# Ledger of designs, part 22: designed miniproteins, single chains, continued (2)

Each design is a single chain, and the fold is of that chain. pLDDT is the mean over its residues in the fold that is shown.

## One batch from the design tools (miniprotein)

Design m4728
Fold by ESMFold2-Fast:
Parts: structure tokens; sequence; C-alpha cells
Structure m4728 (fold): chain A 148 residues (1-148)
């Protein structure tokens, strides 16, 4: 059975809410895939992250954009996951309520951090419900491709 680990961090609750919707849509779309959902209060230890990504075929990280950057909590957990499981595909969902320029800067930083990995970066303006739905559908299509 394939396994997806979803990690969500949020200051306002928006990124966690989008990650819950994505986890529900993944379970509906892929009934033979185990979907583990982890709401994060902060950076995890290496031991905690190693346990949570054990037997995962894919990781999804849903992160707020803060001051035009990837959240420090999500960036630290992402680096630890990348070191623990260099072979593991990653989908990074960037959630912004800031400027388009701030979202684009955080996306560029995320793509540089994930360079040389099997990784997809999806950037969302969470002020638009249509952009949230489109990005959930892009994440589902990306998961389908990575689990084939």
Amino acid sequence: MKRIAIFAYSRSGVSVEIARRLAERLRERFPDVEVDFHELGGPLSREELAELVEGADLVIIVSPVIDGRLSPVSAENLRKIAELRPDLPIVLVLVSRESPEGLAAAEAEARELLAGRDATVIAIDSRSEADVEAAIDEALATVERLLA
C-alpha cells in the first residue's frame, strides 16, 4: 500500500486548512493510498521526523510564506527530511496572503532548496478560492504522477 506523509504548519490556520482539504481529496481520489496528516507546532527532531516519514513513498509539505520566504519551521523540517530520505519525492505547497512578489521570491528559494531532487513546488494565493482549488487539483495530479 502506498503511503503519503503530509506536514502542515500555519500561523493563521490557513495553510493547515488547505492541507486538510488536500488530505481529504487525496483519500477520496486514491482509496488504496494511506494518507497521514501531521499538524506542526514547530520544528521536529530528526528522530521524530524519521519515525513520521518511515515507509512513506511521498512527502507533502504545506507551508505559509512569511516575509517573502519559506516558513523557518517548514524550511528546517524540509532540510531534515531531505537529509534523512534523499530518495523521497517531495511536493511543497506554498501558501501566501502577501504580495505576488513575496510568493514568487519564496517559490524561487524553495526551488533552489529542492534543486537536484524529485520535487514539485506549488504556489498559492490563498486570498482566491479559485487559486486554492486549482492548486489542490495540481497537487493531486502531481501525486498521481509520482505514485505511478
Scores: mean pLDDT 92

Design m4729
Fold by ESMFold2-Fast:
Structure m4729 (fold): chain A 92 residues (1-92)
Amino acid sequence: SAELEQLREEIRLLETGIELLEMQRRKEVPPEEELEELEKRAEPVDQLLLENAEEQKALSKELGRPLSPIEFFELQLERARARLAALEAALA
């Protein structure tokens, strides 16, 4: 169950990261009331991006093309969701 909770938290952070990167890409300005909350959410996402910089670079080299941060997070999200589904199936 601890691994399930950890995967759910990882999925939540990746989904938040993708949302924030998409907003930045579209040059959207969030409502003033949401700015402080989004900044708090951005901090862990920025940390994840830094921690995974080497892996992102390695995957870009393997694919023969540069991976954007959003593409990298989307790939990680897909893998995390698949792993969550497999664990939930194994526990059922």
Scores: mean pLDDT 74

Design m4730
Fold by ESMFold2-Fast:
Structure m4730 (fold): chain A 60 residues (1-60)
Amino acid sequence: SMTERMRRLVEEGARLGQEIVSLDKKIADGDTSAQAERDQKTNEALKTAKEISELRKEAE
């Protein structure tokens, strides 16, 4: 169902958010090699948010 797909996207978005926070800490500690991965995870989170928005409009 759309509800189950929505739930899984929300869970994936939360997981990406935790990964971004971890990468932000590495960057703050001076590990600039984490920047590319942080940018990539941010792009994935934006795509997930867009899919959630589209499913909300498609509803049922």
Scores: mean pLDDT 82

Design m4731
Fold by ESMFold2-Fast:
Structure m4731 (fold): chain A 68 residues (1-68)
Amino acid sequence: MADEHIKLGEKAASEGNLDEAIHHYSLAASVGTPEQQAEALRNMAKILRSQGKTGVADVALKRADALA
C-alpha cells in the first residue's frame, strides 16, 4: 500500500537509512493514487536534498508536478 511505503520511507530516513527510504518512496510512487505518488516523490526529494543531491531532487519534484 502506498501510504505504508510512505510511512516506512519516513522511518528509514529518520534512522539514517537513506537508500531504504528512497526504495520505499519509489514503491509508493509506482502503486498509489496520483496524490500519493506526488507525496512519495516530494518526500523522496526531501531525502535527496538532505544528501546534497539537489539536481535529482528537482527531477523528483517535476515528476510530482506532472501527477498533481
Scores: mean pLDDT 80

Design m4732
Fold by ESMFold2-Fast:
Formats: sequence, C-alpha cells, structure tokens
Structure m4732 (fold): chain A 90 residues (1-90)
Amino acid sequence: TPLLRQLSIVLAVALASESEVWMFAKISGTSEMKKIAQQTQDLFNQLKDKVDKAVKLSETDPVKAQKQLEEASSLADQMVKLSEQAQKLI
C-alpha cells in the first residue's frame, strides 16, 4: 500500500541518519558528538514506535495511521538535521 511504502522510506532515511551520526561520533570522539548520537538514537526509537502504530492502525483507522506516518516523517527530518550538524563538527 502507499502508506507502507512511505513508512519504509521514512525508516530507511532514519536508519541512514543514525548510521552517519554513529560513524561521525566514532571519528570525532567528543562529548558533543556523543550527545548528538544519543539524541539521534532516542528519536529513532520514537520513530519505530510511530511506524509500529501506523502499521497496526492502517486497517482499522487510516486517518490515525496517516497521522502516525506524518509524526514519524517529522522525527526522520529531525534525525537528518542532527546528521548534518554532526557532519559540521568533523
């Protein structure tokens, strides 16, 4: 379904952002990078919860499922911004 495809894309973007931040943190070794890595991990955990809720709601309440997708997309955007901030610190 279009919803599941969009959730898959959001998860892929989030995973890429977390991987980049983790790599930058390993290279940098600073406390600032460690904080960004932890923030990115916390956002990713929230994003996974939103995705799980969207999938469960997709059959019974598509309006609520769409809202969970929009919230997950917003979290992924925040993770991308943290990845960009992390890159500037290297």
Scores: mean pLDDT 86

Design m4733
Fold by ESMFold2-Fast:
Structure m4733 (fold): chain A 99 residues (1-99)
Amino acid sequence: PDMERLERELRESGERFLEFVREDPVYKETLEKILKFDEEIKKTTDNEKQYELYKKFEQEVPSTATTTVVMLGLGLAGIKLAPISEEVWKKILEEKGKL
């Protein structure tokens, strides 16, 4: 199959979904919090600051169906969020695994 065509069609579908998200009060608030977190991570190169930003985000935007739906919409629209560093993720996983 033509991958460029499939990627374009998926992006267009995601963009239409994001328009809906921006108009719904609950989804819009979640989207704005996710985008704010993304901007802060993009500006931060220090692992300690990234960890603090993640902990703040986790408190403000708990893992819910709403968050999952918004994240899927961003992915379908081809919006790439900044990754958290591997060292920060390792610390988060160690804290969750060791209690």
Scores: mean pLDDT 73

Design m4734
Fold by ESMFold2-Fast:
Structure m4734 (fold): chain A 57 residues (1-57)
Amino acid sequence: SKKVEEAAKKAKQRVEESLERARSLGIENDEKETTKDSLETEAKKAGLPVGEVRKAY
């Protein structure tokens, strides 16, 4: 559904914003690589909001 696709994009954007903020504060984020991998994997799998999968956000 189109709603799921929009949710996925918003979730990805929020994750990126959160990571960028942490980096701006000088905090090294180990989740960076893991988040990227999870985003692509789950997005391809069922078009889910990847941010929900991580639940880190």
Scores: mean pLDDT 57

Design m4735
Fold by ESMFold2-Fast:
Structure m4735 (fold): chain A 97 residues (1-97)
Amino acid sequence: EKEKKAEEKEKELKTLRDQYNADIAAFRAGLDATIAELRKLGDELAKLSPNGEEIRKATEEAVERLRARADDILASYRQEMEKLIKEMEINIKNLKK
């Protein structure tokens, strides 16, 4: 019984890790798509402007800020998820005692 409960918790932990990795990958893919779209919109607007280079520069500054904010979001998410993973690992270890 204790061995079966530990095995069930190990399966839950694997599911959590797989979901965590998938969520990070999905967030990164969404960020990359958003950046590509922003750059496309910025380039299209730049072509219509006599100050196209200023618009391109402003677009790249916006991209850098977006990446920095995304890194902060990911860092917060990683901190919370790693805490949950460690708590689950401790619970599994205690079930095996």
Scores: mean pLDDT 86

Design m4736
Fold by ESMFold2-Fast:
Structure m4736 (fold): chain A 65 residues (1-65)
Amino acid sequence: DEELKENIKKIQEMAKKLEELIRNKADPEVVSKLNELIVEAAKAAMEGDAEKARELIKQAEEVLK
């Protein structure tokens, strides 16, 4: 489904930002929180829970501001 593809794409974008934050020695609390949200969003997307995946992606975006 197209929604699954869009959610996976967003999760991949967030994962790239997470790698950049780790490389740049960002706040460990921010890194940990973002990692947890990305993992949970990926699980929700793979299970077909698009609403939960979308909510977790939004929370990850808020962490990044």
Scores: mean pLDDT 80

Design m4737
Fold by ESMFold2-Fast:
Structure m4737 (fold): chain A 89 residues (1-89)
Amino acid sequence: SAAEAQKLVDEAIKLAEEARKLMIEGDKILATSDSREGIIEGIGKKLRGIGLAFQARILGEKALKLGGDKEKVQKAIDLAKEGGINMPL
């Protein structure tokens, strides 16, 4: 249904925004910290970001199968790409 497709699109965008934020934060920590604790935090944020980007892709693919908005799904892909994750559908 259109409502189900829209919900999946909205969730995909939200996850992609969170992924982008985590990747940028992780990269910043890794660029500015040489401590073990900082390196672990930075890597941990990037790994979480990658996981969320993969989840966003899965939701985006499901949304497209239900007739979801291609432009909005593309926005989720572009958000992940801004975080350094290239996840084309």
Scores: mean pLDDT 84

Design m4738
Fold by ESMFold2-Fast:
Structure m4738 (fold): chain A 90 residues (1-90)
Amino acid sequence: SMSDQQALIQQGFDLTYQAYNLYQSAYNDLQNGRITIQQAQQRISQGDSLVQQAQRIRDQITDPDDRQRIQRMIDTTNDVRQQVNDLINS
């Protein structure tokens, strides 16, 4: 139903936003010396699990425009993940 599709879209955005916040907080806390590299890697692993769940939800969305919106959010989230890895490797 349309209501079920709207719930899936909200779940996809929620999961992606949670991953985004984990990566962003890992970047900020690592840069400021508040966490270790191992703790930053733990947050990356947790975010990766959320992104994988968001991808499975995206694949259940029937409207290609709504799938594309979730994909763009995943791409933005993965950009932040890359910034954390770049900081770890600096």
Scores: mean pLDDT 92

Design m4739
Fold by ESMFold2-Fast:
Structure m4739 (fold): chain A 78 residues (1-78)
Amino acid sequence: MAAEEVRARALAALPARPTARQIVDAVLAAAKELGLKVEDLRVEHRGDQATLTATIVGEDGTKERAVLTVPASDAPPP
Protein backbone atom coordinates (compact mmCIF):
# COMPACT_ATOMS: atom_id res chain seq x y z
CA MET A 1 0.00 0.00 0.00
CA ALA A 2 1.31 3.42 -0.98
CA ALA A 3 1.00 5.13 2.43
CA GLU A 4 2.58 2.16 4.24
CA GLU A 5 5.58 2.10 1.86
CA VAL A 6 6.13 5.86 2.28
CA ARG A 7 5.87 5.50 6.06
CA ALA A 8 8.29 2.55 6.17
CA ARG A 9 10.92 4.27 4.01
CA ALA A 10 10.63 7.55 5.91
CA LEU A 11 11.03 5.79 9.27
CA ALA A 12 14.08 3.86 7.99
CA ALA A 13 15.75 7.16 6.99
CA LEU A 14 15.08 8.97 10.30
CA PRO A 15 17.41 9.15 13.32
CA ALA A 16 16.15 8.02 16.75
CA ARG A 17 15.05 11.59 17.64
CA PRO A 18 14.34 13.48 14.40
CA THR A 19 13.38 17.13 14.09
CA ALA A 20 9.96 17.98 12.65
CA ARG A 21 11.72 19.18 9.48
CA GLN A 22 13.60 15.88 9.12
CA ILE A 23 10.28 14.01 9.37
CA VAL A 24 8.73 16.18 6.63
CA ASP A 25 11.81 15.85 4.40
CA ALA A 26 11.96 12.06 4.89
CA VAL A 27 8.28 11.60 3.95
CA LEU A 28 8.63 13.82 0.86
CA ALA A 29 11.83 12.02 -0.20
CA ALA A 30 10.23 8.58 0.27
CA ALA A 31 7.17 9.58 -1.77
CA LYS A 32 9.38 10.98 -4.55
CA GLU A 33 11.47 7.78 -4.66
CA LEU A 34 8.27 5.73 -5.01
CA GLY A 35 6.80 8.05 -7.68
CA LEU A 36 3.92 9.00 -5.37
CA LYS A 37 2.30 12.37 -4.68
CA VAL A 38 1.86 13.89 -1.22
CA GLU A 39 -1.23 16.01 -0.57
CA ASP A 40 -2.58 17.71 2.57
CA LEU A 41 0.75 17.50 4.43
CA ARG A 42 0.42 18.80 7.99
CA VAL A 43 2.81 18.77 10.93
CA GLU A 44 1.57 19.22 14.51
CA HIS A 45 4.24 19.76 17.17
CA ARG A 46 3.16 19.09 20.78
CA GLY A 47 5.82 19.26 23.48
CA ASP A 48 8.56 16.77 22.62
CA GLN A 49 6.53 14.97 19.91
CA ALA A 50 5.77 15.70 16.28
CA THR A 51 2.83 14.22 14.36
CA LEU A 52 2.88 14.34 10.57
CA THR A 53 -0.35 13.70 8.67
CA ALA A 54 -0.34 13.43 4.88
CA THR A 55 -2.48 12.09 2.06
CA ILE A 56 -0.47 9.79 -0.22
CA VAL A 57 -1.73 9.46 -3.80
CA GLY A 58 -0.89 6.11 -5.39
CA GLU A 59 -0.05 5.50 -9.04
CA ASP A 60 -3.70 4.59 -9.70
CA GLY A 61 -5.02 7.71 -7.94
CA THR A 62 -5.92 5.84 -4.73
CA LYS A 63 -5.63 8.15 -1.71
CA GLU A 64 -4.40 6.87 1.65
CA ARG A 65 -3.68 8.74 4.88
CA ALA A 66 -0.25 8.42 6.46
CA VAL A 67 0.27 9.36 10.12
CA LEU A 68 3.67 9.42 11.82
CA THR A 69 4.19 10.32 15.48
CA VAL A 70 7.80 10.50 16.64
CA PRO A 71 9.80 12.17 19.43
CA ALA A 72 10.95 15.58 18.22
CA SER A 73 14.43 16.92 18.97
CA ASP A 74 13.44 20.60 18.69
CA ALA A 75 14.25 21.33 22.34
CA PRO A 76 14.33 24.99 23.39
CA PRO A 77 17.77 26.37 24.30
CA PRO A 78 18.72 26.09 28.00
Scores: mean pLDDT 74

Design m4740
Fold by ESMFold2-Fast:
Structure m4740 (fold): chain A 80 residues (1-80)
Amino acid sequence: SMDERRQEVLKRLLEKQKEIEQRIAELSATKTKDELVKMLEEKGIDPSGLTKDQLLRKLYYYEVSEMNLEIQKEIDKELG
């Protein structure tokens, strides 16, 4: 049962990663540099001196980090 739970967590992680990749692609297509700067500032990340591609990369990294924290909370809840 533990191995089955780990496999389900991995599947959810992969699905969430795909969703993040899709969101970043949409932001790349629809958002200006100034809008991306504001999004990073709201997350406490310094956007100074970064290109649009670098801002998107920072945002992607932040989203992946938040996803990993959320998955870890779910694992901790399940395992006690």
Scores: mean pLDDT 81

Design m4741
Fold by ESMFold2-Fast:
Structure m4741 (fold): chain A 82 residues (1-82)
Amino acid sequence: MEMTVEIKAAPEVAPILREAGQKAREAGSPVKLIVTEAPRGVSVREAEGLANLFLEAALKPSLTEEQAKELGEKINATFEAR
């Protein structure tokens, strides 16, 4: 079953998140990451931490669609808080 996670990120950090999405897919994760560019402030290091959080969760074999949605919401909330 293919699951979709949508994240909105600043253009400067969007490539970091897209790379994590690509790594998850290459590792056989059913999670598809869609990154939309939006004017949001977040440091490159914080984006790297969020990318790692996404990748760790996406590689779990028991990940559900609800968990994928919650993950996307948590990451988006972190970007919006900046």
Scores: mean pLDDT 74

Design m4742
Fold by ESMFold2-Fast:
Structure m4742 (fold): chain A 62 residues (1-62)
Amino acid sequence: MKLTPEELAKVILGIMAGLSLEDAIRAVKEGKWEEMIERALKEKRPNSLLNYALELDEKYNK
């Protein structure tokens, strides 16, 4: 499967939002990436890495 650098960045962000690698790639290829990311973030199902990054951002900015 051929991914552009932009598509690869979207896949990584999708994984951070809680999508599997396969689901993230499929979302990018089907043009549904934005819809799936918005749904995942709204459902508050991001992976632990994204949650950890958000906690660090709050701590750093306080």
Scores: mean pLDDT 68

Design m4743
Fold by ESMFold2-Fast:
Structure m4743 (fold): chain A 56 residues (1-56)
Amino acid sequence: MLAVTTRDYTDKGGYVVRKGQRLRVQRELPDGNWLVLDLATGVPAGVPPEALEVVA
């Protein structure tokens, strides 16, 4: 499943995902954030679902 960020988000590890970034959704994390893979960098991040728009 693919998603796009609707805003800039900094995860708990300090990794910044920029608005409009294409991500692969992998799973839901226990804190309610989604584990995503940043397709530009290959870096995984935890992003809240309200900061994401899911695309096919």
Scores: mean pLDDT 81

Design m4744
Fold by ESMFold2-Fast:
Structure m4744 (fold): chain A 59 residues (1-59)
Amino acid sequence: MSKRFEELKKMSKEEALQVLDEEIARIDAEMKDPNITPSEFMELRRRRAELEKAKKELE
């Protein structure tokens, strides 16, 4: 679980949203890698869902 992202949202909503958007974009890029393993894909997908949830909690 991404506990440190929960702390980030308490700092500044603007900064937290920027960080979350950047992390989501990074994960999306990694998920598009044709050499990614199924287990890595599942971990990235779950990570992405956690970031999306954190973003929704902000707005």
Scores: mean pLDDT 74

Design m4745
Fold by ESMFold2-Fast:
Structure m4745 (fold): chain A 96 residues (1-96)
Amino acid sequence: ELQLLVDAFFFSETPDPEIVEKVKELGKKYNLKESVEELRQKAIDALVAGDNETAAKYLAKLAYIDPEVARETYEEGVSALLKRAVDAAIERNKAR
């Protein structure tokens, strides 16, 4: 549920307002102990590591604070993950 809701928010170029509100409500459930910068770093680290549950948690916390910062953080994390996947594919092809 949380992962599907986060994917619907961040994967859509035109986020549904209902989905935005649901992500914000999920963010409210988590204790906000971290700074915005710490939340961003943890979300990006989790995305790159493939820890989707942890990433969704920190992205929901960010969306509660500022949905735009949450979106920027998600885009940065996805870009880093894609670069890692491309670099790995290139290296694998060279090894043949």
Scores: mean pLDDT 68

Design m4746
Fold by ESMFold2-Fast:
Structure m4746 (fold): chain A 88 residues (1-88)
Amino acid sequence: MEEIEKRYEEALRIIKEASREELEQAMEEAVELLKPLADELYEKGAPEEEQKLLLLKAAELSLAALEKLGADADVIEAVRAAIEEAKK
């Protein structure tokens, strides 16, 4: 849990601090921060709840990037709704 939260905070910072032109590279850096954790959780057979948390954090990062890119409101709303639905 602690490592997922730390990597998420760092990834979110990278995305928020990037300019729109730098966002694609920032997203790649964010993915590289989270991917080792995703691979480790999968390999260890971690509880579904931990895997779900990591996926929800990845979705929140995607939402932040889409908002920064000025994506269509329908796309932003759909991603936001999916995140809330996954939280129950």
Scores: mean pLDDT 76

Design m4747
Fold by ESMFold2-Fast:
Formats: structure tokens, sequence, C-alpha cells
Structure m4747 (fold): chain A 118 residues (1-118)
């Protein structure tokens, strides 16, 4: 995605103004399954492997699973979905490592840059 559509800009502004609800484990698992579906549609074997690993790890290390899913969205240029996952990680895991917050801030900066280019 090279620039944001007006609809994507409105969604980004909504995410900034309103915190993302903390989803259930079932809802989080559905987000990981969506990342795998997108990876398979891309035909990128490395993204598929990362997305499958995220699903395998969800019960043992849900934070790492979400981080892997967020990376799949980033590599596919789906920055809004990656940003939403970063918000969920920070809301659900308040003791998450600093690198999660760093990724969240980097995604926000990139989204703000793309908004200014539209």
Amino acid sequence: MLSLTPEEIREYERLLANPVPVPSDEELRALLEEALRLARESGDEYLIEIAEKALELFDKDPLLALRLAASVYVFQGRLLEAYRLAQIMLARFPDAPQDVEDVYRQLRAELERRVKEV
C-alpha cells in the first residue's frame, strides 16, 4: 500500500481516538487464522511458515504468536491491521517488551506519513 484511501484514513483516525477492545482468545485466534489465509493467498512460503508458527504458538506464547501475525500483516503492506494487532498486544499484555511499543510507534509514524501524502 503506497498511500491510504479516504476510508483507511478515517479508520486510522478512529483507532487513534478510540482504544481497540481487548478481544477474547477465540477472536485473537481468528485474527491469526486470517493472517495465515492472507499469507497463503500471497504464495510467499516464508510468510506462510511464520503465520503457521503463530497459530502453533498461540496456546504457549500468545504474545509471540500475535507479534508473528503482526509481521505477516506488515510484510503484506496491511499496516492498519498490523497497527490494530499492536494496540491489542499493548492492551492485553501491559508487561510486553519495549520492542512491541517500538513497533507500535513505528507503524503509527508510517501511517501518519502516508496520511500526509494523500
Scores: mean pLDDT 75

Design m4748
Fold by ESMFold2-Fast:
Structure m4748 (fold): chain A 67 residues (1-67)
Amino acid sequence: SKRIEELKELALLLAQKKARELSKTKKVESVRVEQLSETEFRITFLVEGEEIEELYSEEELLAARAL
């Protein structure tokens, strides 16, 4: 599905953008993007030994792109 491919790309782009912003003030050791369903994604940041998890729906990914 074109939509699933678009959402995967949006999740990856958002993960990269957030990692770059975080890396300005803290050491970002890793970023992981996981597809949970056709419309749900988890982004996990490892920041100075701590895991920070963010859950994104299709609506949230599209809203983040619009900003």
Scores: mean pLDDT 83

Design m4749
Fold by ESMFold2-Fast:
Structure m4749 (fold): chain A 70 residues (1-70)
Amino acid sequence: SKELEKVKKEFERKLAVLDATKTVLQSAIYFAKQNHMDPAVIKELEEKLKETQKEIEKVKEEGKKKVEEI
């Protein structure tokens, strides 16, 4: 249905943004570790990565639930 396609497209866009954020954070952590940056900075980036991963999980679960309700 067109409604199902619209919902899927909305969640695909949201996930694409979060996946891009995850990739940027992974690259930043790698760079910080390679350049021996402050451990506090590395820890902050790792915590942001964990938060981003939790948001990805939440969006995936919300998307699955909405698709099942259609």
Scores: mean pLDDT 85

Design m4750
Fold by ESMFold2-Fast:
Structure m4750 (fold): chain A 71 residues (1-71)
Amino acid sequence: MPPVEVTVELPGATPEQVQAAQRAAEAAGAQATGTVYPGRGLVKVVAPTPETLQSAVRAAFEAAGLPLPPP
């Protein structure tokens, strides 16, 4: 099956928070790439299934200490 992906924004994230989010997404079974910008981070998450993607995104926000945005 084709992989699914999303890019999530982490407003106010430090490099350490972006790295923690990336590692949490990877631990959830996804591939993640973090990019740090002044005052924000972006994490691209690629997963084999929508269920894995949802788990990885949730784990990333939890690890960064940020609330999940409304769906």
Scores: mean pLDDT 79

Design m4751
Fold by ESMFold2-Fast:
Structure m4751 (fold): chain A 99 residues (1-99)
Amino acid sequence: DALELARRAIEEAEEAKRLFEEYIRTGDEEKLRKGNEELLEAVAHLGRLYEAGALPERARELIRQAGEILSADPENPENRIEAARKLIEAAREVVRALE
């Protein structure tokens, strides 16, 4: 179900963003690790939406931008937060298109 995948992607990307923000505040490497796991799960769910033909053009552009941000400086936690924000917006565009 495309709507369920989109909602899961929102939850995973929001959790990733929260964990990266906590990592910046605390320096706790476990938060960075868990944030990366959640970010990868959001990407996986969005990838399934792409395979299903359920990604609007705006969502595809946001995913592309997230990938560029992460590729430019993968170790920068602020870039991880920005990438997570782009993925949240992408998944929300899917929800809007399906509802």
Scores: mean pLDDT 88

Design m4752
Fold by ESMFold2-Fast:
Structure m4752 (fold): chain A 98 residues (1-98)
Amino acid sequence: PTPEQLLELFEGGAELHREIAEKLYKKADELKDSDPELAERLREQAEAYELEARGNRAAAEGNFDEAMRYLSESRDKRGEFSGSGVQLNGVISLKAQS
């Protein structure tokens, strides 16, 4: 592929993944009282998509080292066993207020 085709692909990917993450965060917030388990899972997915969006944005800017780091972080987030631990909920709450 040409650099122009890669740029268009990465820019499109960043926008799409950001939109998906925003929708997942909104749905998680709506469900936090009625279905906290599903809300937690949706927040995990939203975080992974947000990292993918940042990775695609970095790639579009030519920052491939940063892009690979974000995409690896997204993969690790999905691979981590994020059980319903009390400490994990505290860290997520602090990040949500940032």
Scores: mean pLDDT 71

Design m4753
Fold by ESMFold2-Fast:
Parts: C-alpha cells; structure tokens; sequence
Structure m4753 (fold): chain A 130 residues (1-130)
C-alpha cells in the first residue's frame, strides 16, 4: 500500500518534471514526447497509469495524444465534442492550472496539451493524499 503509493507518486512526478522541462525550454509537447513518457512509465511497471493518462488526453481530443495512441496500437473510443465544448474544457483546465502554485508561474508559456497533462497529473497526485 505505502510502497504502491510511493511508486505511483514517483511515476507522476516523472511526468510532472518532463512537462516542466519542456515548458522551461520553450518546447512543445510532441507525439514522440508522449510515447517516451508512456514507454518510461511502462518500464517502471506503471502501464495502467500510462494508459489512463494517455486515454484522458485522447478523450479530450488532443491531436498529439491521438497520434501517440495510434503509433502504440491502442484504440480508444473517441468522444465527439463541438469546438465550443472543447474550448470550454480547455478554459476549465487552464483555470485549474492557475490554482496550482507549482505551475502558475509557467502557465503563460504552456500549450493546451501541456496544460491538460499537467492538470491530470496534479489531480492524480492530490488523490494519493486522500
């Protein structure tokens, strides 16, 4: 239980640090970055977490995540959202990001893809402390 929580925290912190480094270097989160994070989580025995993070991004219509899933041979059911619904989702994700002290100073440099992944990781990390 404690060892399992620690392993999950370390895996989520790996993703957090990966995204932060890309933002600090002014780099976009690419399909290849998503695949690299997925493969590293899988190597750490965290395949279910890797799949959950990837599925979340695909369900939000993130093009880089959809391409990553296709390259990995993983088929997720698409969720059809209107452009207005998608904009509302990203607006809510940005609002959530701005409430996280460790990310607020990077928010202005972040893409929607980076914001979605960061918020998902922080939500899962917060869940471990409950």
Amino acid sequence: SEEEREKTREALEFVRNYVKKLVEEGKELTTEDIIEMYEELKKKGMEELAEALLESLVRHGIPEAIAAAEKLGINYEPVEMSPEELEAVFARLREKLLKIPSWKDLADKMTDTQTALAVNVESLLAGLDK
Scores: mean pLDDT 83

Design m4754
Fold by ESMFold2-Fast:
Structure m4754 (fold): chain A 61 residues (1-61)
Amino acid sequence: GEADARAAAEKLKAQAAKLAAETGVPVKVEIEIEGDTLKAKITVGDRTVEVEIPASDAPLL
């Protein structure tokens, strides 16, 4: 449900913050809902990692 999607988003943000602290490189997290999934893009310097998370009951912001 929504709680699971929110927990996943919080976990990604925490991991991004930790990575930024460890590397000294800016980390940007963008979350977008597409179909039945949340697409999270994590950009670290010139690298971008795309992760898909189930978007069931996730709020549309």
Scores: mean pLDDT 66

Design m4755
Fold by ESMFold2-Fast:
Structure m4755 (fold): chain A 89 residues (1-89)
Amino acid sequence: MSREELLLEAEAGIHAIQAAVYENLADRYVKEGKFDEAAKWYEEAAQHYRRAAELLERSGTPQGRRDAENFRKHAEELEKKAKELKEKS
């Protein structure tokens, strides 16, 4: 693995961790009935998962491509969830 590949994977990891934190925060707001707030944080989480996916795709590794696909699918689910919560508000 090159230094460039390692840096891309490290940056992707940071975005994935931030996405998970925002997703957890959104889940907490859902439990509190704060659907607009929850939607905002699910959208933020989705953006970070998409950024992680872009960086992993750029790494060019087979594992990076698999992880990128998984993060994109998860981002799509969070975007759908945010839309549904906005419709409830």
Scores: mean pLDDT 88

Design m4756
Fold by ESMFold2-Fast:
Structure m4756 (fold): chain A 62 residues (1-62)
Amino acid sequence: GKEEEEKGAEGGERAGIGSAKYNENNGVKADLEKARELGREFGKEDPKRGIEGAKAFEEAAK
């Protein structure tokens, strides 16, 4: 449903930002806003993966 799509989008957004920050920390300029946007679109397209990605990231970062 719509809630699942939004949660997926949020998960994708977080995964995208995390990946972009990893690249920046390794000396590669990354566009965090582009990464957020692309991640959010990915999460909307595949909500389950977006949600699972966010969950895995949060578990790893706990």
Scores: mean pLDDT 68

Design m4757
Fold by ESMFold2-Fast:
Structure m4757 (fold): chain A 71 residues (1-71)
Amino acid sequence: SARDERLAAAFAEFEATGRVSPFLEAELRPYFLDGEPRLEAVRKALEDLGFPAELHERAAERIAAHFRAQL
């Protein structure tokens, strides 16, 4: 689907640059509405959105830091 293609592109950009795109941020934000982004919540979001499993550990900390900086 178009959404899956956009998610794949956003994951590739994040892997290449370490930056969370506005599209990826919008897709992840609903997982953190009720407080500080915990690593377990970030990992669940990455699994639910189809993020590559081999990147989960490295990506989770960077994504959590991105959202934590907005609190």
Scores: mean pLDDT 73

Design m4758
Fold by ESMFold2-Fast:
Order: structure tokens, then sequence, then C-alpha cells
Structure m4758 (fold): chain A 85 residues (1-85)
């Protein structure tokens, strides 16, 4: 179960997992505030995250922008910056 946490690949995996988890938490919290068109866009972005995990941070940022959650937008941007280093 335990592995070396200092490896770059392990850190990248953790960053992607954290972004996906936060997206689902945000969608659950804000779902009732969305128009049908906004809900469609969010669902399409979630499907894109599943099919293209290398762009998970870009899709997460776009979802957070649709939800109007500025704190989440900034959070996902910080994760993307850490991932790209």
Amino acid sequence: HHHHMEKIEEEKYKLKSEAEKRVFDLVLRHGDELTPEQRRKVYELILKMIKDPDKVFDYAIEIAEILGDEEAVNYFKSLKEKYEK
C-alpha cells in the first residue's frame, strides 16, 4: 500500500486525484444553482476529464468557472502549476 511519496509520478497522481475529488464535491454542492445549459456543460467536462486525464486541471478550472466558485478556480490553477513543475 505505501510507496515513496517523493517520486514525481506519485505526486502527479495525487494532484490529479485531488482535482477530480474536488470537482465532484463542487458539483454536488452547487448542482441546484445551475441552469440546464450549465449542467450540460459541466457533465460534458466531467466526461472529458475521464477520457483525457492529462487535461484534468483545465477541465476542472472550466467547471469551477461555470459554477462561479472563484476560490475553486484559484485552487485548480495552483494544482496545475504544481503539476507542470
Scores: mean pLDDT 78

Design m4759
Fold by ESMFold2-Fast:
Structure m4759 (fold): chain A 86 residues (1-86)
Amino acid sequence: AEWLPHPLGDDTVRFRVEGDRLVISRRTFESLQKAFNIDFPVVEEREGLVALDVDALLQALEDAGFSHVAEHLRLVLERYRALQAA
């Protein structure tokens, strides 16, 4: 499956990885903005979807003091890429 549990908070939330981009629903994005209060690196908005730059998102989380969340996201993304390669 291309959708996995979102690593930034709610394990029931699904996301998609498209190369260097993390694609989430607009609703999920708005929830994350309330939870983390960071400057999110939005690269594209589609109807009902938001695409974030993964590397910039990881840096923003680390800069805001959410290093544990950034590390968790890296591990989930590596697992996702490994599953896509298999």
Scores: mean pLDDT 70

Design m4760
Fold by ESMFold2-Fast:
Structure m4760 (fold): chain A 66 residues (1-66)
Amino acid sequence: SEEQVAAAIEELRRLAEENGGRVPFERAAPLLRAVGVPDVVLRIMERENGGWVTYEEGIAAIRAYS
């Protein structure tokens, strides 16, 4: 839902602020999965960034797949 998307974006922003613009994959993955980002995309993000998700990448994934 739009409410779940908004909540995921807000939590992702908060986590990114705490970690210098990026989020540990283990913290980002549940948020992204909850709004419909496919597991195959999540695995690519994990490999590409060495276990981190940037705020920009997370937002792009949420908007593309939710």
Scores: mean pLDDT 81

Design m4761
Fold by ESMFold2-Fast:
Structure m4761 (fold): chain A 107 residues (1-107)
Amino acid sequence: LREELIEILEELKKLEKDPELLEQIERALELLETSDLETAVEAAMETILSIARRYLKEGNLELAEKTIKLAKEVLEKAGHLLSPELREEYEKRIEELEKLLEEKKKE
């Protein structure tokens, strides 16, 4: 799981040009190496969701869709490590991003 999350964030880092998101990815990678699994999963989810929202804002719908799907896959694999409240929050945030993606596709 940690290795899979690190690989995901490293791949996202290769595609990212925004300095603030690059810093967020670096912090998430550090937390994946140094923190407990719940904190590591939270850091990964927050980072993936931030990147997805950035792609939506930029109009990069293909990368937004792939990143949203990635967030869903991470939550399905690792959601059991999160509190029920936090898992529900991430499920709702993913659903809102999917809704925004569909609205952007109509433009």
Scores: mean pLDDT 81

